Designed miniproteins, single chains, continued (3). Designs and how they scored, part 14

Each design is a single chain, and the fold is of that chain. pLDDT is the mean over its residues in the fold that is shown.

## One batch from the design tools (miniprotein)

Design m8454
Fold by ESMFold2-Fast:
Structure m8454 (fold): chain A 84 residues (1-84)
Amino acid sequence: MSPEERREIILLEASAGVLEIAATVAIKYDASVEELQKLLERIREQLKEAEEAAKKYPENELARETVEYLRELEKELEEEIKRK
């Protein structure tokens, strides 16, 4: 739990939050499958970064929570795409 570790994890969590807002807005305004698919690709890229951070900092709760959060967001968006 170094200051650098805390800053890295906070930035990852903030990025995850931005993607959640983008997904919520896209779903609310009935975005196309193509637009939802592009957003899903961005979420998957961010999830890989979060998984690497969780491996680097295995005792960091926020890193694990960010991975779980992005995994749930990925699943929700996949289900929305399938519903079309």
Scores: mean pLDDT 82

Design m8455
Fold by ESMFold2-Fast:
Structure m8455 (fold): chain A 87 residues (1-87)
Amino acid sequence: MPTVEELEKAEKAFLEAVKKYEETLDEDSALRAAQTLARIFLAEVRELAPQAAALVDEGLARLDAAKTVEEAVEVFRETVRRLKELL
């Protein structure tokens, strides 16, 4: 199962990657890259913690609805916060 520490490392890696996307890509490409990376992290959590599946699926749906990088980051952070409370 992912630990709280592993979730925090994943969140830090995600935020560092998104910052690079915003520095190197246009806004739409940065959003799509952030969404893709967040989906990869959340899919891994879903596989490692099946009890979190409903929370992950909710986070993924909200992530797909995000219109800005800032919204995608907020959704990912909130999902990770709730996952830490569940573990």
Scores: mean pLDDT 83

Design m8456
Fold by ESMFold2-Fast:
Structure m8456 (fold): chain A 100 residues (1-100)
Amino acid sequence: IEEELKKLVKPTPEFKEALARVGVTDDVLTYAQLKTAVDELLGHEAETSDRVTIEIDPEKNKRIYTIHDPRLREILGVDRIDLSDDKKMIEALKKATEEV
């Protein structure tokens, strides 16, 4: 899992455009960097709109985003991202990235 987090991936053009809104403009990122960028992106949407909701459970160390916006679901290819599980997070983000 630690080695998987170091793997380099390229976001799709639509995902890269969304990431640029939170200051991430790199063409190639590790999954670890992408996890941080997605947390910033979806956290911003959850705070500023009804397009995304966040479920946090500090006792279970859970941090799950539910995506309600059809456009953002299309960009990410998923309706839910669990950032507290690196394996689930990587599988979810594979829909919006391509291998380098």
Scores: mean pLDDT 80

Design m8457
Fold by ESMFold2-Fast:
Structure m8457 (fold): chain A 92 residues (1-92)
Amino acid sequence: MTEEEHRELKERAVELARNSPALLRALAVQIENQRRLAAGEPAREPSEQELADARAAEPTFQEIAELLAKLSEEYRRETIEEIERLALEYAA
């Protein structure tokens, strides 16, 4: 796969995330809980709305996961970091 093909797949994954508010909210909750667990704190129980957002986001998560699977390790990491950044910005 060429550098251009990796860049195009990255851009598609980021665009899918940007266009899914439910995915951005669900991912922000996951990031918060990962940080809590890393700090030795218990994971926070999701609210009914946060669980609904996670369910609504499942098809888009699956689509993004399939795009990520086609990327090299380096581009996959960069794409995940970009999407996580969007989720945190949206949740702020």
Scores: mean pLDDT 84

Design m8458
Fold by ESMFold2-Fast:
Structure m8458 (fold): chain A 71 residues (1-71)
Amino acid sequence: MKVFSPEEVDRILARAVIEGLDPALASRLAALLKERYGDAPVSEEEILELAREAGLSDEEIEILRRSLKRL
């Protein structure tokens, strides 16, 4: 299973914003990831679970999922 460093997560979220994700939701997700995992690497499943908890829609989750596949 591929895991992402904090720097890779920042790149994924920046790409998701370019692809249509609300920057405010991206910032909220980044804050929740940092609160729960700190500087630890996170899996795609962990990112997507927190994205749902952060209030991303199914369409926004698909934007995020596409951004994850490009790293």
Scores: mean pLDDT 81

Design m8459
Fold by ESMFold2-Fast:
Structure m8459 (fold): chain A 67 residues (1-67)
Amino acid sequence: SAMTREIQRLLLEVGLQRGSIDLRELAELSGLSQATVSRITSDPVAEVPKLSEEQQRALLEALRQLQ
């Protein structure tokens, strides 16, 4: 989906801009567990599509705040 692709793009962009993504901060902003955020940041291509639409929306908004 367009949202999935945007999340994957932002994960790469935020990681590059900040040198790394703080998993705890991303988990707190998105409402996702740290385990879920760890999987997503390790393999965004495989893991982001497995999230529900609600989880993807929350993650997208969290990443936009970190940008």
Scores: mean pLDDT 83

Design m8460
Fold by ESMFold2-Fast:
Structure m8460 (fold): chain A 93 residues (1-93)
Amino acid sequence: PSEEELDRDIFLGIVEIGLAVAANTAVRHYGVSPEAAQAMRDAGLKAAEDALAQGKSFEEIVREAYRAMAETAEKLGAPQAFVDDLRALAERA
């Protein structure tokens, strides 16, 4: 693989780990179903991939990932406290 492809894959892997941790927290501490948590994680990762493809900065990619996860969590009826925490993570990125 090219150096650019390797850097891209490593960064997306790090984002995926962060989203997986957030999804596991939703299941363990907020009573979110594993299926809903998976959908939230998938939405976040897709947003990260789309942002990276558009040439956005690392901070923007992280922001878009957590924003998409928060929007999906809200649509699936996750507790508002969890949704608010995800939005706060997006703002800190």
Scores: mean pLDDT 84

Design m8461
Fold by ESMFold2-Fast:
Structure m8461 (fold): chain A 97 residues (1-97)
Amino acid sequence: SADKERAEALVKELEKKSSFRGLLADILLKMILGEISEEEARERMKELPFLSDEVIDLIIERTKTKDLEKRKELLEQLEKNSGELVKRLLEEEEKLK
């Protein structure tokens, strides 16, 4: 439940940004719940603006990791990267107005 709770918390933070609304949330939750394959999740995440291959790899590794400590570390890295992505998205949206 802890992994799901953390993923939901991350999703709520990203939901505040309209450009990411539902997209990363849908991918993350479906992958965590095993509703989509790793390959499908990776392809969908590549369509997200400002989402690096490094962040995609961290998301996928977290889902596949059985070690709780390593899973926590990867999730913390993802949360930090999501903050940077949100900041970059805001700057780009401001430039496009």
Scores: mean pLDDT 60

Design m8462
Fold by ESMFold2-Fast:
Structure m8462 (fold): chain A 97 residues (1-97)
Amino acid sequence: MKEELEEKFLLSYSLDKETFRLVTKKLFEALLKDVKLKKIEITLYTDHPKAREMAEIIKEIAEEFGIEVKVSKTEKLPPMKIPNPAVLEITIYAEKE
């Protein structure tokens, strides 16, 4: 049986670079135990340098696990409300067998 999974994560500037890298690696390790990751899409809600740096960290880690990553910028409003607006969204596409 094939089951398709879609998971979305909204990220803000609240995480420092080292913590963000650690959390991202742990997330990928957890997901890879039970699912086949097909691709990851990163949507930037801002062109701020920190948002781009976060996207690059995710891309580097995903590529270490052999996962395709697509990065795009949008002019749409983030799905979270103030005070913690999302600066990027990660959509993870996976399947279980």
Scores: mean pLDDT 67

Design m8463
Fold by ESMFold2-Fast:
Structure m8463 (fold): chain A 108 residues (1-108)
Amino acid sequence: DPLKEKIIENYINYNKLSREEAELAIKYKLSHYLVRAAKELGLTEEQIRKIAESLTPELREQLRLEALRRAAEAVEAAGETDPKKREEILEEAILETAKEFVKRLLNK
């Protein structure tokens, strides 16, 4: 599928995912943050599948709002003015929020 290959290339180039992570994001319709979080936590594909099956639209929205709130708080707390460093703080806060959310879903 030419469109799938282009999406994979975009994940690799812009979100710095591996090809395997990009394919998991497409297969399970997960954000790159959720796939990165799952891989860094050492989760199996079976565990990733269970997370994807547990993610209702409501839970996806809750995660997005929680991640945005935590990212905003982290940027403000750091007092950083450099745009690149602000982006790094924001990305780290979103990833940590995704890891906590993934852990909560697995414990249910």
Scores: mean pLDDT 83

Design m8464
Fold by ESMFold2-Fast:
Structure m8464 (fold): chain A 79 residues (1-79)
Amino acid sequence: MVKLEILAPSADEETKKAVEELAEEANKKYEGVEVKYIDAEEFRAALEGARTGSDVEAARALLQQIQDSYQKALKLLEE
């Protein structure tokens, strides 16, 4: 079983629909795929943390997790 979270910043409805379609297609092939929308404020807080130098490690981990999830989801669908 492959468990994959697709992290997406809060965005317009078109972006959310595209992310949901990606999750549905991936979930048909790999069980345990789910979409987690990150609030725009949460995403901004992570960037501010990196910028102000407070909890830079936590902010970097969050950004890396978002990037990794997107690339992982795209590879699952394109392969």
Scores: mean pLDDT 59

Design m8465
Fold by ESMFold2-Fast:
Structure m8465 (fold): chain A 100 residues (1-100)
Amino acid sequence: SVEEEVNRLLENPFDVNAGTNALRARVMVELGLMSEEEAKEWARNNQWKEKDEAFIQALKAHGIDPYNMTEEEREKLEKLFGPLIETPLSYQQLRKLDEL
């Protein structure tokens, strides 16, 4: 599950982007841009660290600019996924995301 991936990634103290990779994977699946299996593989391999631009462009393709979001878009994303995707997430926030 995503929780297992998050736990595995967060145990690596030298990967500052581990938590955000799990969140990116979840968002891509929810937007229908990746399968759950593909997203989990990318999160495990930390490939999203090199694919941040692709993630940002995927959001923009759905009308969401993470650098220039309206208050409504921000509240909608924060309700679904926790705080803004460009900020580091706590384990508690990532665990709440996995409960979706």
Scores: mean pLDDT 52

Design m8466
Fold by ESMFold2-Fast:
Structure m8466 (fold): chain A 74 residues (1-74)
Amino acid sequence: MTPEERALARAQLERLEAFIESIRDRLSPETRELAAEVLAGYRRYIDEELSQEELAELQALAERFGEAVREEAA
C-alpha cells in the first residue's frame, strides 16, 4: 500500500467511525458489535497484509453491517 492509499484508507476509516458514532443510539447491540468488528478489520487492512480470504471475510462483514444499518437506522 502506498502512503497516499494508506492516507485515503485512514480518512475513510475515520469517516466511517464518525458515521457509526452519529447513529449509535439507533443501532441494536448486535449491530454495534458488528460495527466494532468492521472497524477492527479496516484497521488491520491498513496496518497489515491481509490474505484474499481475510479480505473476502471483511467485505462480507462490511456488507452485513451495511444491511443491518439500513434496516435499523433507515
Scores: mean pLDDT 79

Design m8467
Fold by ESMFold2-Fast:
Formats: sequence, C-alpha cells, structure tokens
Structure m8467 (fold): chain A 116 residues (1-116)
Amino acid sequence: DYETVLTLLTGLIEGARKRYGTQTREAIERQLQEIHDAEGRTDVDPRKELEELEEQFKKELGLSDEELEFLMDFMRTPRPTEEQIQKVVDILLKKGYITPEQAQRFLEKQRKILNS
C-alpha cells in the first residue's frame, strides 16, 4: 500500500526532523543567516553549515547523497511513478527500515492495482 510506504517515510522524516529540526532547507538556511547576521559573522556560510548537518544525518541513517535527495524528492512528489515507488522500497529494504514481508505486501498491492 502506497499509504504504508508514506507512513514509514513520514515516521522516518518526523524522527529526523525531531532530531535535526522541523524546518525546510530554505528555512534552516534563513535561520542560520539571521543568527550569523545578529552575531556580526560574515565569514560563515550557512549553506556549508546545513550541508554538514545533512552529511551527519546521511551518516546516521546510512544514506548516500543520491538516496537522501531521492527520498526527499519522493516525499514532495504528488504522483510518483512505479519506478520511483520501487526505488524507495529498495532503499528502505537495503537500509533495514522495512522488512522483506512489508516490501512484498506493498509491491503485491501495487501489482494488483496495475493489473486492474
């Protein structure tokens, strides 16, 4: 079920947001810039600071740059393709965030919908 994958991804993203903040990339960059401006620091790049936070997040979850970007883009996509859904399932399986049984049930439901 697409909703099952969304629920798992939402749970992972909410867990990450609770750990690393509840803000979009742009909102975090803006907040860092405001802090640096208030402190008179013009030599600090908020983009680099955010990239370092994202690198720590990737390392803790065991995600590559491509995997992290793909998962974020998938969550922003209102009509994902079958290929995108399969790729998300493959990433989650590889990282151990879902069981093979959960993946199989989801894929069987998708296959049933496509054959209907």
Scores: mean pLDDT 60

Design m8468
Fold by ESMFold2-Fast:
Structure m8468 (fold): chain A 118 residues (1-118)
Amino acid sequence: KLKEAEKLREQGLKKLEEGDYDSAIELFSKAEELYSEVDPLLAARTRMFLSTALFKAGKYEESVRTLIESMETIVEHSDDEILLSMYVMTASVMRIALRNAGKTDLAKEVDDALDRLF
């Protein structure tokens, strides 16, 4: 399962880089499902990539929900300051982009999650 999930995640990253967000979403979703059976932290890290692909595809509500779920798992299972800082940075970038897009309520959901979890 781990090797299959790793391959799917790598394929998803390539599709994300190519701008094929729909394929990236499908690949990251499959990888996350496989990781969630064996390693919650790897599943959460994959959900971070999934959130980015969803955001780039204009699926803002799904992106925010996926990011918050990922953040909840990371803070529950890790105290790695570098990993936590990467999540805070990703959430901060997404929050700014949501406000710029007029999605103020979704940006507030990200702010509230950051305040609650970090």
Scores: mean pLDDT 82

Design m8469
Fold by ESMFold2-Fast:
Structure m8469 (fold): chain A 93 residues (1-93)
Amino acid sequence: SVLDEIALEMYKRISEAIKKNPDKKLSIEEFEEIVKEVEEKFKDHEEEMKIFREEFLKKAEELKDEDGKLSYSQIMEAVVEAMRKTEEALRKR
């Protein structure tokens, strides 16, 4: 499904970004940049991307540490939650 492709692209870009950071964490700003790049790739699926983005960023804000950063496991938790809520929203239509 398109949602599976979105999740796979998120995992790929997150893994690449984490490798570049010495602390192995991402800031909310780095997350928003990754989400925008994924949105450009899936511009024909604007509705799915909008829901996914809102839920992902909401969960990321809840999980961030005192420095405004998230570990790989926290990022994956946010991706999984965003996928789940996006799927629920799409199924209710």
Scores: mean pLDDT 80

Design m8470
Fold by ESMFold2-Fast:
Structure m8470 (fold): chain A 100 residues (1-100)
Amino acid sequence: MSEEEFLEEVKEKAEELKKKLEEVEKNIDTYSREELISIFLGAASEIQELIKEVKEKFPNNEEAKKIVEELAKYLIDTIKKYFPNDPEMQRIIDSIKKAI
């Protein structure tokens, strides 16, 4: 895979994750707190995997880094918006920040 092909794959994966998170946010009132914790932990895990893949394959690709950082920020901002005073949700934010 070329660096350009890898960047396109990262863009596609990030867009898919963002769309999934946007759908969760749109329907947030239909989920229990426990279900949302599970969903956000899963999303955080997928974001951490993308960060790892960028670091291992093309560690100097600033555009790929920016894409995964923007995706991470989207999840962080969503958690802050809906759960600003939830310590368990804040721990998910901390785990994402450590991976960046």
Scores: mean pLDDT 85

Design m8471
Fold by ESMFold2-Fast:
Structure m8471 (fold): chain A 79 residues (1-79)
Amino acid sequence: KEELQAQIKKLQEKIDKLTAQINAISQQISDLILEALRSDPQKREELQAQIDAKVDELVAKMAEQKKLQDELQALEDKL
């Protein structure tokens, strides 16, 4: 019982940390889009590459979060 509760707590901490990272990346993407809109065409092209890289990172972290959430649910179902 204690081992399962410890695993659930550790997994919740990982999910919380990942959620914070996802929110931070989403904010960075928004900031980059706003900067691109205010920038010269040349700088806008470089910012678009950064936006694309951040979107890929966001998608990857969202997939990881879903996997951890599914693991958490499986552990809670065993309680």
Scores: mean pLDDT 85

Design m8472
Fold by ESMFold2-Fast:
Structure m8472 (fold): chain A 83 residues (1-83)
Amino acid sequence: DQQDADDIYRGIQRNADQGMRNNPNMRQSDIQRMIDSAQRAQDQGDVDLAHQIAQQGNQAFGYARRSISQSQRIIDDAVRMST
């Protein structure tokens, strides 16, 4: 649904904002790449891929406090899914 797609995108934006506030070691460029990748999937009508990217983004933000390298790897994997 159109509403679900919009909610996914807004969710990613909120999670990225929270990630930067709570984990200053998160690179803004990596967060932006993830958002752009999810938006690209949504624009192409691939809602399932957008969901997958959002889930990986949430996982990456969860790891940022413990391991920036692990968070970076998850973000890179999510970005590749949209390419």
Scores: mean pLDDT 64

Design m8473
Fold by ESMFold2-Fast:
Structure m8473 (fold): chain A 61 residues (1-61)
Amino acid sequence: SAPPAVPEAPPGGNVTGPLSAAELAARRDRILATLREAGLLTPEVEAQLQAGTDATLARIA
């Protein structure tokens, strides 16, 4: 049964194509640079970002 014409955001639609380590690294670097510029970068936040990236890479591998 067709749903009404509702604009729905596709889940995980921001990443099109294969996931790459280089792209993940570039995104992480951009986030870190933004946080540092805003003065919101703390050792805890940095460690958590690194752990999250590491966990993601381990799951892909």
Scores: mean pLDDT 67

Design m8474
Fold by ESMFold2-Fast:
Structure m8474 (fold): chain A 58 residues (1-58)
Amino acid sequence: GAAELAARLERGIERGRAALAAETDPSLQHTLEGLLARTERGLALAKAGDAEGAERVA
């Protein structure tokens, strides 16, 4: 359900932020920033109850 998806996306964001903080390659930093932005959009939709929309953007 949307709540389970939201929890999964929140864990993904935490891991992604840790990876971004440890990354020294600018190209990989840029890629991680893009992935985080998409995952954060998905999380917002999941928190709003739109599980299908969240899966589509994340």
Scores: mean pLDDT 82

Design m8475
Fold by ESMFold2-Fast:
Structure m8475 (fold): chain A 66 residues (1-66)
Amino acid sequence: DDLKKEIEKLEKKLRELSEKYRQIVQEKNQGKISQQQADQEMQRIGEEVEKLQEKLSELKSKLRKS
């Protein structure tokens, strides 16, 4: 089932992005990166998460119709 494989792939990417976001927050709090660098990376991750959540919602809707 191609839809189930795509859903699993997107869920894996979401978990990876959540881990990356947590790492950036930790590095910012430890002073390893600047506030500006952290803000830029967090913005990028947030945009990727939003896009993946939209795709995931669409695929789950298609799976329910099938």
Scores: mean pLDDT 82

Design m8476
Fold by ESMFold2-Fast:
Structure m8476 (fold): chain A 88 residues (1-88)
Amino acid sequence: EAEKALEEAEVLLKAAEEVLAKARAGEATREDLLRAIGLLIGAIGVLFLAELLLEKNPTPLAKKALELAKKALELAREALRLVDAQLA
């Protein structure tokens, strides 16, 4: 379960980095807005899962999942803000 949370956090982080890079380049589309919203929701979900895993069994994998989920959430929030501003 901790391994799956870590894998999900890594996927979300990579996707958030891609959307953020595209938004910073001024190339964001309406599809990127929906993707950013999805990434934000996903990152929140993995964050809560990682916190629950840490409460039950504090492992290095659970700690890493939490750290990456927090990073993904931060990047997803920034990406959403930039994409939303570009499409407004």
Scores: mean pLDDT 80

Design m8477
Fold by ESMFold2-Fast:
Structure m8477 (fold): chain A 82 residues (1-82)
Amino acid sequence: WKKKKELVSKLSVEVLKRQDRKTLEELNELIREYRKKAKELYENNDLEGIKKLTEEFYEKLLEILSKTLGISKEELEELIKK
């Protein structure tokens, strides 16, 4: 069933949009903080800091999604890659 993972991905997005306003707020705040810190690092020409910040942002994003969907970060990462 090749469409199964595609449906799970679509349903996950739909659940986040409709049923968890708190999770959406947390995601928006995470993005806002990332942009603010990234801008400061760009102004200071700290390319290594930007790379580290991006990795930390991605990890936090996966943690929020994992918590909301009730699956592990590893499983969520596999679903995204499919």
Scores: mean pLDDT 68

Design m8478
Fold by ESMFold2-Fast:
Structure m8478 (fold): chain A 56 residues (1-56)
Amino acid sequence: KETVKLKVGDSMGAGELLFLARNNELSTGNKVEIVAPDVSEEAKEAGKKAQAAYDA
């Protein structure tokens, strides 16, 4: 199965990222990986929290 990568923006919160990840899995049938390249520490933490909630 192919994994869809969702990029974190500096202003995106964990709830928004979780919603987008779940919506992408439902639309594509593929698992989603949240990635945070060259963003703030706050945005990286939001991405980690969203990934943990998505994987739960």
Scores: mean pLDDT 75

Design m8479
Fold by ESMFold2-Fast:
Structure m8479 (fold): chain A 67 residues (1-67)
Amino acid sequence: ATLSQQLAAITPEKIASAAVAAGLSEAQKALIDRSLLAKLISSGGDPSVVRGLGLVPGKRLLQELDL
């Protein structure tokens, strides 16, 4: 699937649920938008792309979103 197709399948409700399941803090949840998700998907979960989220939370978020 393309990045656009993957992002289109991710609703705000899914992002919120996945963030809770991934154990993200309120500050980390505030960083999560479609732009951040696009960067995480494109980089394969590389933490250097997402300074505020971190490697472990980033990978866990992708797992919870089934990406």
Scores: mean pLDDT 66

Design m8480
Fold by ESMFold2-Fast:
Structure m8480 (fold): chain A 73 residues (1-73)
Amino acid sequence: SEEEAEKLFKELEELVNKILEMVTDPERQKAIKEWFEETKKELEQLPLDERISTLKHLINIAKDALEKLEKVK
């Protein structure tokens, strides 16, 4: 459903924001922000089923990245 897609997108956005808080390098912050803006545009062009699947995949990647950032201090 569109509601599920919106909920998943908000979860991804929250994870990306947490990653940005952990990243101190301005060049990496810029790259992550640019990637997220491009990803948002691509997601808006996907059929609902593919959008949900892609969001779930990206959330898993973001969760893995966040865990690695928290452990490599």
Scores: mean pLDDT 81

Design m8481
Fold by ESMFold2-Fast:
Formats: C-alpha cells, sequence, structure tokens
Structure m8481 (fold): chain A 66 residues (1-66)
C-alpha cells in the first residue's frame, strides 16, 4: 500500500532513522507511476533538500493519491 509506505517514510524522517529513510524512499520510488514520480520530484525540489521539505513532498504525494 503506497499510503502506508508514505506514512512509514514520514515516521522514519521524524525519528531521524536515516537508514530506514533510504530503504523506504527507494521502495516508494519503485512503486510510483511516472506521473507520481514527476509530481513527487517537483515537490522535493521545492523543499531544497531539507527534511521538512521532504515530509511536505510526501504529504503532498499522499493527498494526490488519496
Amino acid sequence: DLLSLIDQLIAAIEAKDWLSVGKLYNALLSKLTQEQREFFQDHVVKGKGTADGLKEALRALKAEIE
């Protein structure tokens, strides 16, 4: 479930568990459609590489899928 994977990734970021973040991020990207990847990447770029920006990109992706 993509929604569950997004929630797990946000939780890992909040816990600063960067090993789990990397694993979950790769798992998420492998399950996204090309359109979802482009949407997500656009939001990641807006976050300027910050952890908070990544969480907001993930929340935006979750809202788009819901």
Scores: mean pLDDT 83

Design m8482
Fold by ESMFold2-Fast:
Structure m8482 (fold): chain A 74 residues (1-74)
Amino acid sequence: SAEDKILAIWKETAKKVEEIFAKNDEETAIKEAKKLVLEMLDRIRAVVEREMDPETAAIFLKRIDELREELERE
């Protein structure tokens, strides 16, 4: 399901973030984690666009775009 794919993407990203924080100083880890989160948002967006109905997809896509803008602003 779309939900299973989104959960798998989130779990994969969480593991990579944990690895980055284990191997790097906090400042470097935050910058690298930001890149991974942006990649995660793009991957989740692709699942939403492909597998969700248009009405539900519109809600999720708006939230993804808002989160992306927030992360890229800083």
Scores: mean pLDDT 84

Design m8483
Fold by ESMFold2-Fast:
Structure m8483 (fold): chain A 103 residues (1-103)
Amino acid sequence: MDAETRARAVELVRRAAEILEEAARRSKDPLAAAVLRAAARQLRALADRIGASTDAEAVRRELAIAAEGLEQLAGVLESQGYLEAAEAAREAARLLREAARLV
């Protein structure tokens, strides 16, 4: 994985984390906000690992796992009536899938 591809993937993952953090700030429910902030922290840690990685296949696998985890989180949030939080989780998952296609 070249430096430009890596920087672009990191940018997309950090943007996904910011979407979750913004959704947490808008959430009136403390539990929904806490879950979204936990997911945002995990995505920031993922961005740091991608930034340090040279293994494109490992990065692609981590991005795919994280995207699937966010889709599952979105389903849980939607089932509990947290529609805006679910939308944010799906948008974050979409950006992670975009990042996975770059690497």
Scores: mean pLDDT 91

Design m8484
Fold by ESMFold2-Fast:
Structure m8484 (fold): chain A 75 residues (1-75)
Amino acid sequence: SKIAAASQAAANALLENGASNDQVSRAVAAVADALAAAKNDEEALERARKAIEEIVGEEAAEKATKAIEEALKKA
């Protein structure tokens, strides 16, 4: 599913950038919520980026957001 692809992309990017398993779990939930609530992919990316940033900070959130964007383009 689109949500599963985006969530997995975010998890992989965050783990590669040193995020803890707890941070990854919270970020994955936030990504799923963002995609479920958003009207389109652009809005979903903005909501997901903000939520991830609160959990892991700006640098890791930017990398996760790029991974999510790539996954959404393939879905």
Scores: mean pLDDT 82

Design m8485
Fold by ESMFold2-Fast:
Structure m8485 (fold): chain A 75 residues (1-75)
Amino acid sequence: MKVGLDATRKAFRQYALKKGLSEEEADRLADEVAKRIGEAVKEHQDASLTAVGEALTRVALEGMRRIDELAEKKK
C-alpha cells in the first residue's frame, strides 16, 4: 500500500487530540488503530477489494468510537 500507516496514525492522533485526549492517550490510540488496520490488510490480502474496504471501515469506526468514549469520560 502506498498510503502509509504513519498517515493513518497521525490522523487518529490528531482526532484524539481534538477530542481533548492527552498526547500520551492520543499516541496510544493512534498506534492501536494503525496496528489493527495493518493486521486487517494482512488478514484480507487475498480477499476482494470490497472485503478489504469493509474490514478497514470497521476498524476505523471502532477506533473513532473508542476515542469518543474516552473523550466523554473526561466530562
Scores: mean pLDDT 73

Design m8486
Fold by ESMFold2-Fast:
Structure m8486 (fold): chain A 91 residues (1-91)
Amino acid sequence: GALKVQYIPGEGFKVTNPKGEEQFFKANTSAADVIKELHQKGFLTQETLEELGLILKIPEDQRSIDKLVEASEGKTVQDLFLPLEVLQLSK
């Protein structure tokens, strides 16, 4: 299963893994730092890498943690997770 993202207006984003464990990130947090933290905590599944790669416009055969971090440099959590929530609601 993929990481589920929910926008909380005025606060930020709640992230839930397939096991039901939750993390919270403020909207203006560094997206690259959040990807690194989620990777360290084991929250990034293959399905999540594919969804984030779509949002960051990384070619399908190049979707790795290192490429996600690189593509997220200079972006905020809102820049990454708001499109991800929209993608997930469209399924």
Scores: mean pLDDT 81

Design m8487
Fold by ESMFold2-Fast:
Structure m8487 (fold): chain A 105 residues (1-105)
Amino acid sequence: MEEEKIAKEVMELLLKKKPNLSEAGRNFALAMALIAARAGENNPEEIVEGLLPILDTIEKLDEETKEKVAELTKKAIENYYTDPELAEKYLEEALKLAREEIAKK
């Protein structure tokens, strides 16, 4: 699928800018790239620029919250081809969890 090509290019560009990205950050970036490409976003550089602030938020999370985000985003990736609506819900849950944890501080 064209979405896979866009997601691959996004990940290659992102890892050049952030080579030490956590598993949570990598899984979130891949899930977001696939969903953005499915929504019609065709520019990998624009997807990367949109991801950078969210990834900075994820990297500031404690290890326990990062593990939960990694699990939710992994489920999003696993369900992307069979149930893209469920994949989007897992990604929204991961983003909500990250935002709520930052807001507590």
Scores: mean pLDDT 81

